# Designed miniproteins, single chains, continued (5), part 101

Each design is a single chain, and the fold is of that chain. pLDDT is the mean over its residues in the fold that is shown.

## One batch from the design tools (miniprotein)

Design m19504
Fold by ESMFold2-Fast:
Structure m19504 (fold): chain A 66 residues (1-66)
Amino acid sequence: MIDEVEVADALARMAGSVLRQAAQRGKLTIEDAQTTIKVGQKLAAQGSRVAPEVIAEAQEQLAKLQ
């Protein structure tokens, strides 16, 4: 339903914001990127339309750290 999807989207946006802020500050770890991917996958399964974009950004950051 809209309310459940809206909550999942809000959480996905927050996760994306935290990931970007950590990356900009040079403080993003491999574990942070991997956790963001896993959280994003769960939120996408809950119907978030924002989570796939956050997963893609986290995967790109993870590739840069490995």
Scores: mean pLDDT 81

Design m19505
Fold by ESMFold2-Fast:
Structure m19505 (fold): chain A 80 residues (1-80)
Amino acid sequence: EEVERELARALVDFYLFKEGSGERLQRALVKAYKAGITTLEQFREILEKYREELVKEYGKNGQRAIDLALADLDRAIAGE
């Protein structure tokens, strides 16, 4: 569960273009992989699961970042 939360925050930070977010996302993805979180569908599920918590933490910018990340994941899952 903490691995999921870390991944969700790393994805939001990446879509917010925060300093060092690319390196943090890479580290979070490695931890996620070791925990068995390996598919785009799982990443989508995690973002939806933590959406309310992240919107409270990050505000409007977090909501937009989550929406953009979900749109990118949906296109990748569809093979687009």
Scores: mean pLDDT 84

Design m19506
Fold by ESMFold2-Fast:
Structure m19506 (fold): chain A 92 residues (1-92)
Amino acid sequence: MEELLEQVRAALDGIEASTDPRSVAEIAKAAAELLKSTGDPELVELADRLEKHSEGILAAYEAGDQAAVDRHKAGAIETLREAIKVLEEKLK
């Protein structure tokens, strides 16, 4: 759990720092796979939300819809923050 928490925090930092929609989508997808690999139902649900935002970023980017890219990026950031809180509670 502690190593997963560090990896999810690194993913949040990476998304916040990146201006490239494809890089943001790739980081979100990688974080979703990590959360899903735990088999924890709460983390798997967050992983599914994060995957939808990753797909949404790519679809919006291909459509040239910058407002939609920004909305899905914000959604991915919120989902990662929720995942961090869940992981922190599981470490108590």
Scores: mean pLDDT 87

Design m19507
Fold by ESMFold2-Fast:
Structure m19507 (fold): chain A 72 residues (1-72)
Amino acid sequence: MKEIEKYIEEAVKELEEGADPEEVAKKLKEKLKPLLSEEVATAIANAIKNGAELGKLEEAKEIAIKYAEDEL
């Protein structure tokens, strides 16, 4: 969990600094695939991407962490 949360936090920080949401989501998915199922990694990456595009990054971070917790 700590490593997954760290990757999610890093992605959110990059997006707050103006990084491309598609690029950040793709990198996050690749980092999470070895730790989680591809389905959950994709769901997390999409939640973060959508949060960035809608200006709801804090809500997206909460949803992403919950997806990771539910996979355990």
Scores: mean pLDDT 80

Design m19508
Fold by ESMFold2-Fast:
Structure m19508 (fold): chain A 101 residues (1-101)
Amino acid sequence: SVEEIIKEIAKLAEEYGAKKLAKLLLGKETTDNPDVQMIVGLLKEMAENPEKLDEIYEEFKKLAKSADFEEAAKELGLKDKEALLEFIEKAYEIVKKYHEK
C-alpha cells in the first residue's frame, strides 16, 4: 500500500506540472538540494507512517510555512510556495484516504 500511495502522490505531482517532484518520489531522479530532499522525504514519511500521519503533516505544514521553500518549490516544478502548501494538503488527504480503508 505504501508503493500505491507514493504512486498516487506522484500522479498528483504530474497534475500540478511538477514532473521533477513525481520522478523524485518514484526514485527515478536524485537531487543535491537539501530543501528538496527534505520535502520529498517528508512526503514519503507521511505515506510510510499512518500512526503518525497527522503529527507529520502538522510539522511539515509548519516547516513549509516558516522555511524559505520558494526556490525548492520551483525546482520541484511547482508554481510557488503556496502551490507547495496546497500540494502538501492534497497529499495528506490521499494518505488519509488509503489508511481509512
Scores: mean pLDDT 83

Design m19509
Fold by ESMFold2-Fast:
Structure m19509 (fold): chain A 59 residues (1-59)
Amino acid sequence: DGATVLLDSLATREVLRSDPEVRKLFEKAMAGEASKEEVQYVGDLVAERKKQLQQSMLM
């Protein structure tokens, strides 16, 4: 839904802002050059951050 899309976007921005190496992996993935393992790694970080943001938004 729309809330999920917004959380995904916000979590992605937070993760990329905090770690330049993760940002490089994200850009590599968008270019279709990342390995499956690299894509999964970035995805896992975004999922964890999304979970944290969802908890804080309930306050």
Scores: mean pLDDT 75

Design m19510
Fold by ESMFold2-Fast:
Structure m19510 (fold): chain A 58 residues (1-58)
Amino acid sequence: GMSEAAREAALAGADDPARAGEAIGRALGFNPQVGAEAGRRTGSATAGGAAASIAGDV
């Protein structure tokens, strides 16, 4: 499910927040490039996922 995919992506982000943001974006069906960019810039998997959701939804 979505929560499992997001959790797995967050764990992957322990080593690479850009990778986690990309994975969260992809798991949610949003633009993974936006998630990766936000994760890379902020160092936060959560910020990457949020950015991907916003970009894909609005």
Scores: mean pLDDT 60

Design m19511
Fold by ESMFold2-Fast:
Structure m19511 (fold): chain A 82 residues (1-82)
Amino acid sequence: MKHTVVFKGKLISFETDENGKVTKESVDKFVERLLEQGVISEEEAEYLRKKLLDYIDKNGPLSVEEFKALVKELDKEIEKRK
């Protein structure tokens, strides 16, 4: 199913699996969309991907609410690193 989240003030689409979870594949597609739309640099994309994939490796696939909350937190972290 298709969902949206705000990242750097823009509405970006992301997908869940049949169980309503954000998987590693969904994370890769989300980061690719950010790069294609020029929302994020390659360095920022690597950081975001690493953090999201590390979270999934430790905690399993994310709910829509967990993913949106984590993306919002990482958006703030990326802003502070610049």
Scores: mean pLDDT 82

Design m19512
Fold by ESMFold2-Fast:
Structure m19512 (fold): chain A 77 residues (1-77)
Amino acid sequence: EEEIEKQLEKLAKEIEKMSYEEILQWLEEKLETTEDKRKQEVLKKAIEELKKKKDEPLEYAHLIALATEEGLLELDK
């Protein structure tokens, strides 16, 4: 709902403001602390794509937002 939407918007804006290296590091830290295999796979794919498409890293804002809505990332209250 509104809380989740706000969290997704905030995350997307934070990712958009981050540099390539900051986004990569943030994703790697999430992967390191995540025990759920499905979430790990989402994070690994995001990291791999970020490394391949470093000139288009802001697409990851949408990818992470979608992952959160699908329940793959725990960003809700």
Scores: mean pLDDT 60

Design m19513
Fold by ESMFold2-Fast:
Structure m19513 (fold): chain A 72 residues (1-72)
Amino acid sequence: SPAAERLRAFIEEMLEFARKNPELREKIEAILRETDREATANRDKFKSMEEAIEYALGILEEKWAEFLESLK
């Protein structure tokens, strides 16, 4: 699915950043865990898996942007 491909690519980019910045790995893994928790809590609100994945991607993108801003 298009949303699943985008989510997978986004996570791969985050993990690559963690490989290059191992001191930040635990914080990056916390973002992934928090996104999964929030996505799981709202799973029943979506009509399709695609919509649920797009919601998870939106949460992840927001948390990741906030994290990167915190490093400036």
Scores: mean pLDDT 84

Design m19514
Fold by ESMFold2-Fast:
Structure m19514 (fold): chain A 114 residues (1-114)
Amino acid sequence: SEFKKKAELLLKFPGISEDLKKIIESYDLTKVKKEIAKLIEKALNGEASEEELIQLGIALVLLNDVKAVDYLYNILLKDESEEVKKKVLEAMLEVAKLLEEEDIIKKIEELLKK
């Protein structure tokens, strides 16, 4: 499947956490979406660390949903420092380029120009 091919590429990304790697190694899209939902809830409650926000961004790129990138930037990262926003977007850009997700690449590059 397309998802499995992207997941296999992402597992080779050196910036992936061991926790996210274990979830993605399942190749179960439903399990990945459940872990993303937990990270989103943690971020909405202001409890997510910088590293957890980076890993959430990476996981959202795997879903190839431009609206999810907008939601992350405008809602989940809204109250974060510009340095944290940049780190999250830069990690997401590297993954989007690895996964050849042109719409996501373009969206992240536009956000990084702000």
Scores: mean pLDDT 86

Design m19515
Fold by ESMFold2-Fast:
Structure m19515 (fold): chain A 74 residues (1-74)
Amino acid sequence: SKEFEEGVKQTLKDMDQLAAQLKAQGYNDLAKQMENLRKKIEDAVKNKDWDTVLKLLEEAVSLAQEFAAKVQAE
């Protein structure tokens, strides 16, 4: 649906912003992983491979949870 496609595009923008924040805070490896996932999701969207988009979004959520855990541990 158009709402789903718009939601994915918004998520890609949010991922770009999070990657920039990670770099600013010195989490360069996590930022690179987020940028790589964002690129893979964008490529899957262009191919209309929605199954791959969903799997990669789950990986992005997992990476965001890892970041949250690291921030709380420091």
Scores: mean pLDDT 81

Design m19516
Fold by ESMFold2-Fast:
Structure m19516 (fold): chain A 57 residues (1-57)
Amino acid sequence: MKPLPIDEIIERVKDKVSDKTIEALRFEHELSKKITSDEQAEKARKEFLEWGKKIEE
């Protein structure tokens, strides 16, 4: 499955989800802009997951 551009994902969901969810998508996108290697991508994903776990706690 090919990834969709983040802007397209936001456009599809912005009327169905909260501002917090859109903020999370923007955070993920900003992290992806900083990624230049697979290692950095994996690190960014782990940070995003840890952030999600923190709010679930």
Scores: mean pLDDT 65

Design m19517
Fold by ESMFold2-Fast:
Structure m19517 (fold): chain A 104 residues (1-104)
Amino acid sequence: LGRVGEATFTVDPSATKVTVEFKNTGKADVRVFITVDGRLVAEVDIKAGESATVELDVAPGATIHVRAVSDSPEPNSVEVTVTDDNGNTKTFTVELRPVAELPP
């Protein structure tokens, strides 16, 4: 089974644009899904050790959800840096965990 990690964060109420940088710090390729207020806005493939950047126009106070998936059983993490148009920066790590197995 692959691995999945998720994180949710809220945009500053004064911001109208955010730049989200994803850095794949693991040894396996990942695909990142970005949802803004429940709507899928971007899908990004990031190779092992590489980075990708996405610019998003957002409503003030919008909720952004990030889901990273890998088909590899290898441990993986994605470092996420969010910068808004007012220069506010947030950095956090999305750890990819093994997909939960169904109970017996």
Scores: mean pLDDT 81

Design m19518
Fold by ESMFold2-Fast:
Structure m19518 (fold): chain A 85 residues (1-85)
Amino acid sequence: SSEEIRKQLLAAGQSVGVLQISVGVSKRLAPPTAEQQQKLLQKINDILKQVDDLLNDPNMSDEQKAQAQKLKADAQALKQEIQAL
């Protein structure tokens, strides 16, 4: 349903926001270990898969697709930041 898609988009956006805070904290407190970087990378890859699944949902409105595409771009940018750690 449109409401379920909206809830999933909101949840994915919140997951990106939480991970952005986690990456920011990691940069400020200590350089992350390779294991910590791998865990962050797994989390962002899971978010990207969730967003791609939403983009393939035929019940998405054009506005919801635009929101999901923006979220995918933000998540891809965060993945590049994690890879640079």
Scores: mean pLDDT 85

Design m19519
Fold by ESMFold2-Fast:
Structure m19519 (fold): chain A 91 residues (1-91)
Amino acid sequence: MERYLEEPRRLFEELAEQSKDDPPASQEEVEETVAYLEELKELIERARIPHQEELIAFLNELKEIALKNPRYAGPVREAANELLNLLNYVP
């Protein structure tokens, strides 16, 4: 399960650093990151992931990374919050 989170985490970290220096390239990467979170949402719903504690911790970390770049953090933060809400309804 941790493996499915590594790629989105890497993209979040890249977005967080790049948005400070070069905003134009950041928009496409934001859209890519949101798409990965949407795929992760489907995996959570279909696979009924048992180790949700690790996933919740990861999503909270991603929200912290996104908050470092408020210019484009909104959509990434919203997608992460949607996943966290979904996990709160899955025991």
Scores: mean pLDDT 59

Design m19520
Fold by ESMFold2-Fast:
Structure m19520 (fold): chain A 65 residues (1-65)
Amino acid sequence: MEKLIQAALEGLKRALEAEERMKRAGIKDGEEVFQIVIPEKQLVITFTLSIKDGRSTIYVTGEKA
């Protein structure tokens, strides 16, 4: 459980940092995707940051590796 929580927090941190970078660059439409792997759980967490018309959405999906 602790590894999953740490991975989720790290993913959210990276997504928020990506959002700030993209907004500072004046990006109104764009997407950034990154993954965090938890080998002990055979789990891959995918974070997708989507900016559409200046609005940000973060999608989080998990799948077995």
Scores: mean pLDDT 77

Design m19521
Fold by ESMFold2-Fast:
Structure m19521 (fold): chain A 75 residues (1-75)
Amino acid sequence: SDKEERAKTLMKAINGMVEMLPSMSPEKQRAMRRGLALTLAQAKYLGVDVSEYIAKLSEEERKLFEEEVARLKKK
């Protein structure tokens, strides 16, 4: 289904970000971690279980994730 295809695409993006993070500069890592938190929020909004990824986020990144999930729910 369209929803399943979108979820699959987001999960590919998330896994790609996680794989790239260790090889990036500290400045690029900060930007990528922010992008990762926002992409995880989109996946959560689509009903994907991202608990394992959330467990690896910092407190700041987790707050950003929670704020974005709340924003997506409010429309």
Scores: mean pLDDT 83

Design m19522
Fold by ESMFold2-Fast:
Structure m19522 (fold): chain A 56 residues (1-56)
Amino acid sequence: SFAEIARRAGVSVSVVRGAATLLAEGFSERQVRQFLTASGVSEEAARLVVEGVREL
């Protein structure tokens, strides 16, 4: 679930939902990670979010 991904990555559920939306719209995993880090999310958290969303 988005809540489980958010807890593991240490980010808000809204960050996970945003990442899922961007991936669904066709942005690459690299682009989504770059958008997250530009917004203040750490590199590690951005990776965990993208991996978590891909496993749903």
Scores: mean pLDDT 86

Design m19523
Fold by ESMFold2-Fast:
Structure m19523 (fold): chain A 91 residues (1-91)
Amino acid sequence: SADLYADSILTFFDNLAIPKDRYAEYFRRLAKYSTGRDRKLLELIAEGIERLKAGMPLDEVKRWVRERAEKLGLSQEDIDVILAIIEKLAE
């Protein structure tokens, strides 16, 4: 499920001792070394986190992510994963 996948990614970052306030930076770094769909996915996660940190309400960030992901041709499964990560980091 998207929740289990999001938990796995966040646990992986925690195991690498990456501070939570630097997660957006790390997703951007991963995107730089990725291509195609994976790059789009990782960049959108980073941008969503950055918008949350800038004070954008969670519901507005989630709407923005859905609209952007659809325009980028990402699947509903990809969108669900991005949203799960953003929701967990918004807590």
Scores: mean pLDDT 83

Design m19524
Fold by ESMFold2-Fast:
Structure m19524 (fold): chain A 98 residues (1-98)
Amino acid sequence: MGYLVVGVADNEETAEKAAEIAKKLGLSSNVSKGKKYVVISSAADLDKALKMGELFYELGLSVAVVDSEGKVVKVLGKNKSSGDEAKKLAVKLSTPKV
């Protein structure tokens, strides 16, 4: 419910730092290890979701913000490829697995 903020980091230290900041701001957050480190945070409102996304981007993550319908609201990437990767992960995480 609300907004999903997905950050992609190339190292564990950056991902854990992002998750810690999200928790300090009162947002749910977890880190998932796969091909890369993924930080997943939920925000109740758009303003908090966008603020969290900007903080993740400042830490060096590529970020996508999606709404409860899976619509992409914002993408922040150091390049288009990194931004597209975060976007794909955010959409996949916001849709039910079939």
Scores: mean pLDDT 78

Design m19525
Fold by ESMFold2-Fast:
Structure m19525 (fold): chain A 55 residues (1-55)
Amino acid sequence: MYELHVRLVGPDGRVYEATFPLPESVSLEEAEKIARAGEEYARAQMGGTVRVRKL
């Protein structure tokens, strides 16, 4: 099973972190595609990263 680890830097300079567990049916390739889309969105709005982690 994989999870998405999201790290965002807000306008106040605070760091916000969240993890989103992905279903067993989601492959690593699919998880990385989702993470990439999320990271691009985060960069456009505020600074941040989205990473795939294996549980």
Scores: mean pLDDT 74

Design m19526
Fold by ESMFold2-Fast:
Structure m19526 (fold): chain A 89 residues (1-89)
Amino acid sequence: GADLLAETRAEGDRLVAEAGKISPEAEQIARDAVDSILKAVEYELQGKKSQSAAYFTAAGVLAVAANVEGHKEIGDRLAELIKRVSERL
């Protein structure tokens, strides 16, 4: 519940910080993806499964975008975060 949201935010913040060491573009993609993951968790905790699925999908698209733009490490880490968080819901 609330602990998963807090843990996801903390891990996401670390990922955004690491992306920021690479480029401003990597940081922006990571930030947008993490924000989508957090919204997905919030909607799942509210029982809004369709909205949760939509935000997890949006985060997945951003992970792919990171890979296409040459930020494969960030894209792979975002995909792994999405997988771990969704499996805990």
Scores: mean pLDDT 87

Design m19527
Fold by ESMFold2-Fast:
Structure m19527 (fold): chain A 82 residues (1-82)
Amino acid sequence: SREETVLRMLKQLRELMGVSLEEAKKFTNIPDASDDEANLAFAKKMVQQSVLSDDDLIELLSKMLNISRATARAVLNYIKSL
């Protein structure tokens, strides 16, 4: 599904950035947060703190994760919707 693809991309983003699950869980404020919740919370914090435009973020995500720009846009929209 689209959601499963997005969650997989969020995991890959966290791993590529060298952030541990334990560090990512701190962004949720939930000690028993799921891996998916931790990956999403980390990605959300990165996007909120980013100085890049949405178009630049989409291009960066597309290149880093080796996905289409359409998929990268879907990932970014998912992060922003929560």
Scores: mean pLDDT 82

Design m19528
Fold by ESMFold2-Fast:
Structure m19528 (fold): chain A 83 residues (1-83)
Amino acid sequence: DYSQYLAQLEEEARRIVREEAALLGIRLSDASIEAIARELAQAWIDILNENANETDPAALRKKQAELAELFFARLEAAHAAES
């Protein structure tokens, strides 16, 4: 179920965003955390959809690394906006 899968990804993304923000000392509102987590989950779904026929784990890991870089840039931008 796509909706159930997305919900699970959003829950995990919220956990990751909260933990990473705390480790980096970034102070984000709950609304910002929810928004960034939703963006992260949706971006991951988009990567999976774009690479539905990709069976090479190395190629998927490369896409995950690119997503991680974008995620960190989003956290830094949110921190700068709140500073």
Scores: mean pLDDT 74

Design m19529
Fold by ESMFold2-Fast:
Structure m19529 (fold): chain A 89 residues (1-89)
Amino acid sequence: DKELLEKAKELFEKGLELLKKDTEENRKKAEELFKEAEELFKKLKIESQAEFLAFLLRRAQELGDLPKRTDAEIEALKERLLKKAKELE
């Protein structure tokens, strides 16, 4: 599970790095990497899914796609999702 989480994060980061040079080839490679990351995400335990979502929120904030949030707010959101997921199993 932890290894799958790290692979999903790594694939997503590689995709984002490719998009820094916005070429057609890089977009296609990034889409492939994002799809692989999404497949790994679906195989993760709920706790690791919450961690991956917190990671995505931090990255979206850095790219300016989301309102600026503090790291503490993102970690608090991760904890809330984790607690809620445990209650739902």
Scores: mean pLDDT 68

Design m19530
Fold by ESMFold2-Fast:
Structure m19530 (fold): chain A 66 residues (1-66)
Amino acid sequence: SMAEEGRRIAEEGIERLRVATTEEEILAASKLAGEGLRKLDEAGEHELAQRLSREAMAVAVETLSR
């Protein structure tokens, strides 16, 4: 389903954000996470999209703080 695909893509993007070491990697991971979140929102999974969006933001802040 679109919801399952969206969750998979968002979680993959968040994981890539967690291990990113360059600005290019951070940008690519952020775009991937955003694509997954968009698919979740389109599928009506608004609460899940919001939770994963908060996680993505927290991970991005932590990665940028290294």
Scores: mean pLDDT 86

Design m19531
Fold by ESMFold2-Fast:
Structure m19531 (fold): chain A 79 residues (1-79)
Amino acid sequence: METKTIKLKKGEVYVTAPFKEPAKVTVHVLSGTIKVTSPRKGVEKTLKAGETFELELEPGDGLVIKALSDATFELKVEK
């Protein structure tokens, strides 16, 4: 289990490298608003402070997280 805290300024983007193995990813927003997309899965979700979003990723899937405001979030990866 790996948890990473990420801080972005409005308009910045965080991109994961494509996952090499199946993974369960949890995004928890500590502050601000972010938009989470997984292009290969067709997933798009807007999250506000205090919200949590969970998705299962397959090998080759990745995440694109765009800050709609200055934001801090936790990214938890379970393999």
Scores: mean pLDDT 82

Design m19532
Fold by ESMFold2-Fast:
Structure m19532 (fold): chain A 75 residues (1-75)
Amino acid sequence: MSASEQEALVVGAELLSIGMGYDGYSLDDILAEAQAIVDSSDLSPEAKARVLEAARRGAERGLEAVKKYGKEKVL
């Protein structure tokens, strides 16, 4: 995967996971969905790890924003 493709994939996963956290999905639900997607994909183990890390960061950020601010100014 090119550096540009890796950046797009990581950013996309993080933003999607922030949105899921904002919409009321739990951290466990978001991580379970991300894990299922990467496990069913034909991505390299390194790419899978990067996507899962991005999803985790996004989920934590989205959930933290909801806890602190409600649904104000997320994303």
Scores: mean pLDDT 74

Design m19533
Fold by ESMFold2-Fast:
Structure m19533 (fold): chain A 60 residues (1-60)
Amino acid sequence: MKEELEREIDAALIVMEVALGKLGDKETQIETLENARKRAEQLGLEDVAKWIKEEIEKLK
């Protein structure tokens, strides 16, 4: 179904954003990951948002 494919694409884009957010200093990494988390929450990707939150906690 089209909705499931759209969700997978959105999740993949957010995961890529998180991977790129691990570049640079710790402060920049946290800011990039927080932005990715907010986007995942807006799109209803709860599992992705939870994963990003765990990644942020590892950096603190």
Scores: mean pLDDT 73

Design m19534
Fold by ESMFold2-Fast:
Structure m19534 (fold): chain A 64 residues (1-64)
Amino acid sequence: GAEHGREAGEAALKAGRSEREADKIGTAANIASDSGDEEAAREVIELARRGGGAKEAAEMAAKA
């Protein structure tokens, strides 16, 4: 859902990612949450916090 996307995007920005990367990471968290996989959405948020990239976030969302 939108809240997971927002949290992941903010975490990515704090980790030094660009606005474009943060948007992609937020979208990945939103997709995972909308698929009903709360665990995958949370993994994307934690990935963002540790400075992970949009490609890794998309891969996590895809497994949801």
Scores: mean pLDDT 80

Design m19535
Fold by ESMFold2-Fast:
Structure m19535 (fold): chain A 102 residues (1-102)
Amino acid sequence: DTSPEARRARARELVDARLEEAGVKDQVSPETYELLVEGYEELIRAAEAYWRGDFDKAIEEFKHAVELFRKAAELSTNPKVRELARQMAEEAEKFIEEVKAA
């Protein structure tokens, strides 16, 4: 398994890239940012579980990512950040359906 530190570093890189692409990196509170990073850590764990063939664990981790992204959307007062967080949650929900169909 990837170390927790390496997983968190990758999650930060992915979140930072999406926030920069959306033009809102300077408009995210530390609390909202932390929820997005934690959500991406769960997405990475879900992908790792999926590639090990542990589909039940992958679904569990994707569900946790959805909860974190939805919490980030609720916490944020910036409409663009809220929309981006909702989009991240919808992407994670799509992966759950794909894993169940496999």
Scores: mean pLDDT 87

Design m19536
Fold by ESMFold2-Fast:
Structure m19536 (fold): chain A 86 residues (1-86)
Amino acid sequence: HMEEIKEVVEIFSEGLKAYNEGKKAYQEGKYDEAVENFRKAIELLEKAIEKAKYLGHENLASILQQTLDEVRKLLEEAEKKRKEKM
Protein backbone atom coordinates (compact mmCIF):
# COMPACT_ATOMS: atom_id res chain seq x y z
CA HIS A 1 0.00 0.00 0.00
CA MET A 2 1.31 3.48 -0.96
CA GLU A 3 0.25 5.00 2.37
CA GLU A 4 2.38 2.46 4.30
CA ILE A 5 5.49 3.33 2.28
CA LYS A 6 4.78 7.02 2.89
CA GLU A 7 4.70 6.29 6.65
CA VAL A 8 8.15 4.63 6.52
CA VAL A 9 9.55 7.61 4.57
CA GLU A 10 7.95 10.10 6.99
CA ILE A 11 9.30 8.33 10.10
CA PHE A 12 12.76 8.08 8.49
CA SER A 13 12.68 11.79 7.58
CA GLU A 14 11.79 12.69 11.18
CA GLY A 15 14.64 10.45 12.37
CA LEU A 16 17.13 12.14 10.04
CA LYS A 17 15.96 15.55 11.25
CA ALA A 18 16.58 14.52 14.87
CA TYR A 19 19.96 13.05 13.85
CA ASN A 20 20.98 16.32 12.15
CA GLU A 21 19.84 18.38 15.16
CA GLY A 22 21.90 16.05 17.37
CA LYS A 23 25.00 16.46 15.20
CA LYS A 24 24.59 20.26 15.28
CA ALA A 25 24.24 20.24 19.08
CA TYR A 26 27.30 17.96 19.37
CA GLN A 27 29.40 20.32 17.20
CA GLU A 28 28.28 23.25 19.39
CA GLY A 29 29.29 21.41 22.60
CA LYS A 30 25.65 21.05 23.70
CA TYR A 31 26.08 17.42 24.67
CA ASP A 32 22.84 17.06 26.68
CA GLU A 33 20.84 18.27 23.65
CA ALA A 34 22.89 16.02 21.36
CA VAL A 35 22.12 12.95 23.52
CA GLU A 36 18.37 13.76 23.56
CA ASN A 37 18.25 14.24 19.78
CA PHE A 38 20.29 11.08 19.07
CA ARG A 39 17.93 9.06 21.31
CA LYS A 40 14.93 10.45 19.41
CA ALA A 41 16.61 9.55 16.10
CA ILE A 42 17.25 5.98 17.31
CA GLU A 43 13.59 5.53 18.37
CA LEU A 44 12.34 6.81 15.01
CA LEU A 45 14.83 4.74 12.98
CA GLU A 46 13.86 1.60 14.93
CA LYS A 47 10.18 2.24 14.09
CA ALA A 48 11.02 2.79 10.41
CA ILE A 49 13.07 -0.43 10.30
CA GLU A 50 10.25 -2.43 11.94
CA LYS A 51 7.72 -1.04 9.44
CA ALA A 52 10.02 -1.69 6.46
CA LYS A 53 10.53 -5.31 7.56
CA TYR A 54 6.78 -5.78 8.06
CA LEU A 55 6.22 -4.58 4.49
CA GLY A 56 8.86 -7.02 3.17
CA HIS A 57 11.40 -4.34 2.24
CA GLU A 58 14.46 -6.10 3.69
CA ASN A 59 16.90 -4.09 1.54
CA LEU A 60 15.43 -0.80 2.81
CA ALA A 61 15.50 -2.11 6.40
CA SER A 62 19.20 -2.96 5.94
CA ILE A 63 20.00 0.57 4.71
CA LEU A 64 18.09 2.10 7.64
CA GLN A 65 19.98 -0.21 10.02
CA GLN A 66 23.29 1.25 8.77
CA THR A 67 22.04 4.75 9.65
CA LEU A 68 20.87 3.49 13.06
CA ASP A 69 24.34 2.02 13.77
CA GLU A 70 25.93 5.37 12.88
CA VAL A 71 23.59 7.26 15.25
CA ARG A 72 24.31 4.76 18.06
CA LYS A 73 28.06 5.38 17.73
CA LEU A 74 27.57 9.15 17.93
CA LEU A 75 25.27 8.72 20.94
CA GLU A 76 28.09 6.89 22.77
CA GLU A 77 30.50 9.73 21.94
CA ALA A 78 27.98 12.38 23.05
CA GLU A 79 27.31 10.54 26.33
CA LYS A 80 31.07 10.39 26.98
CA LYS A 81 31.45 14.11 26.26
CA ARG A 82 28.41 14.91 28.44
CA LYS A 83 30.12 13.20 31.42
CA GLU A 84 33.35 15.17 30.81
CA LYS A 85 31.39 18.41 30.28
CA MET A 86 33.07 21.49 28.81
Scores: mean pLDDT 84

Design m19537
Fold by ESMFold2-Fast:
Structure m19537 (fold): chain A 63 residues (1-63)
Amino acid sequence: SPVTEAQRQEAIDLALAEGLSEAQARRVVAMSEAAMRQDGGPFDFEKFLTWVRLAAQDVLARA
């Protein structure tokens, strides 16, 4: 994966700060990593964090 463990932890911490549970945060980060792999472009950490924020907002909107 182009995502480092430190970058993954930052994304998890961001999702937790938005109000997600640890399980929800890990899930949205994993989904965002999968989406970034499917995008096929060079890895962009800011784009990755944007996808994590959007996924977190979607989870909160559905709760």
Scores: mean pLDDT 80

Design m19538
Fold by ESMFold2-Fast:
Structure m19538 (fold): chain A 68 residues (1-68)
Amino acid sequence: MKIPREQALEILRRLLKQKGIPESKLDEVAKAVLDYIDEKGAELPDGLVGFVQTMPVEELLELIEKYK
């Protein structure tokens, strides 16, 4: 990923907020998403925006349980 982790987290927080993730969970979900991508080598053909938009809220929340 060409985007620094700090900037990717800011983008993710914004996208997750738009998707309906509670403010209290935004940091945890954003970190879990990046950790999932880094650890599993997930392909991002449509970038972070496409990834967040295609994954349901329940699955995004489940990533917290796996990574934190």
Scores: mean pLDDT 72

Design m19539
Fold by ESMFold2-Fast:
Structure m19539 (fold): chain A 69 residues (1-69)
Amino acid sequence: MEEKRKKDIEILTEASLKVAPRGAEIVARTKAEADARGLPPQERADLLSEAGSEIVKLTNEEIKKLEEK
């Protein structure tokens, strides 16, 4: 019982750590792009939301890969 939860937490933590540097780069590039294009706050928020969704997808993909090991 506790062992399965511990394994799930370890997988999630490892996936998050592996994705974190790439996630930071995605966010930084998205902010730089929005600033360079002079996007209004609403459009900037939309781009950041899309960047967040991409990071979530990358994290889920990494979790799936770790679960298959």
Scores: mean pLDDT 78

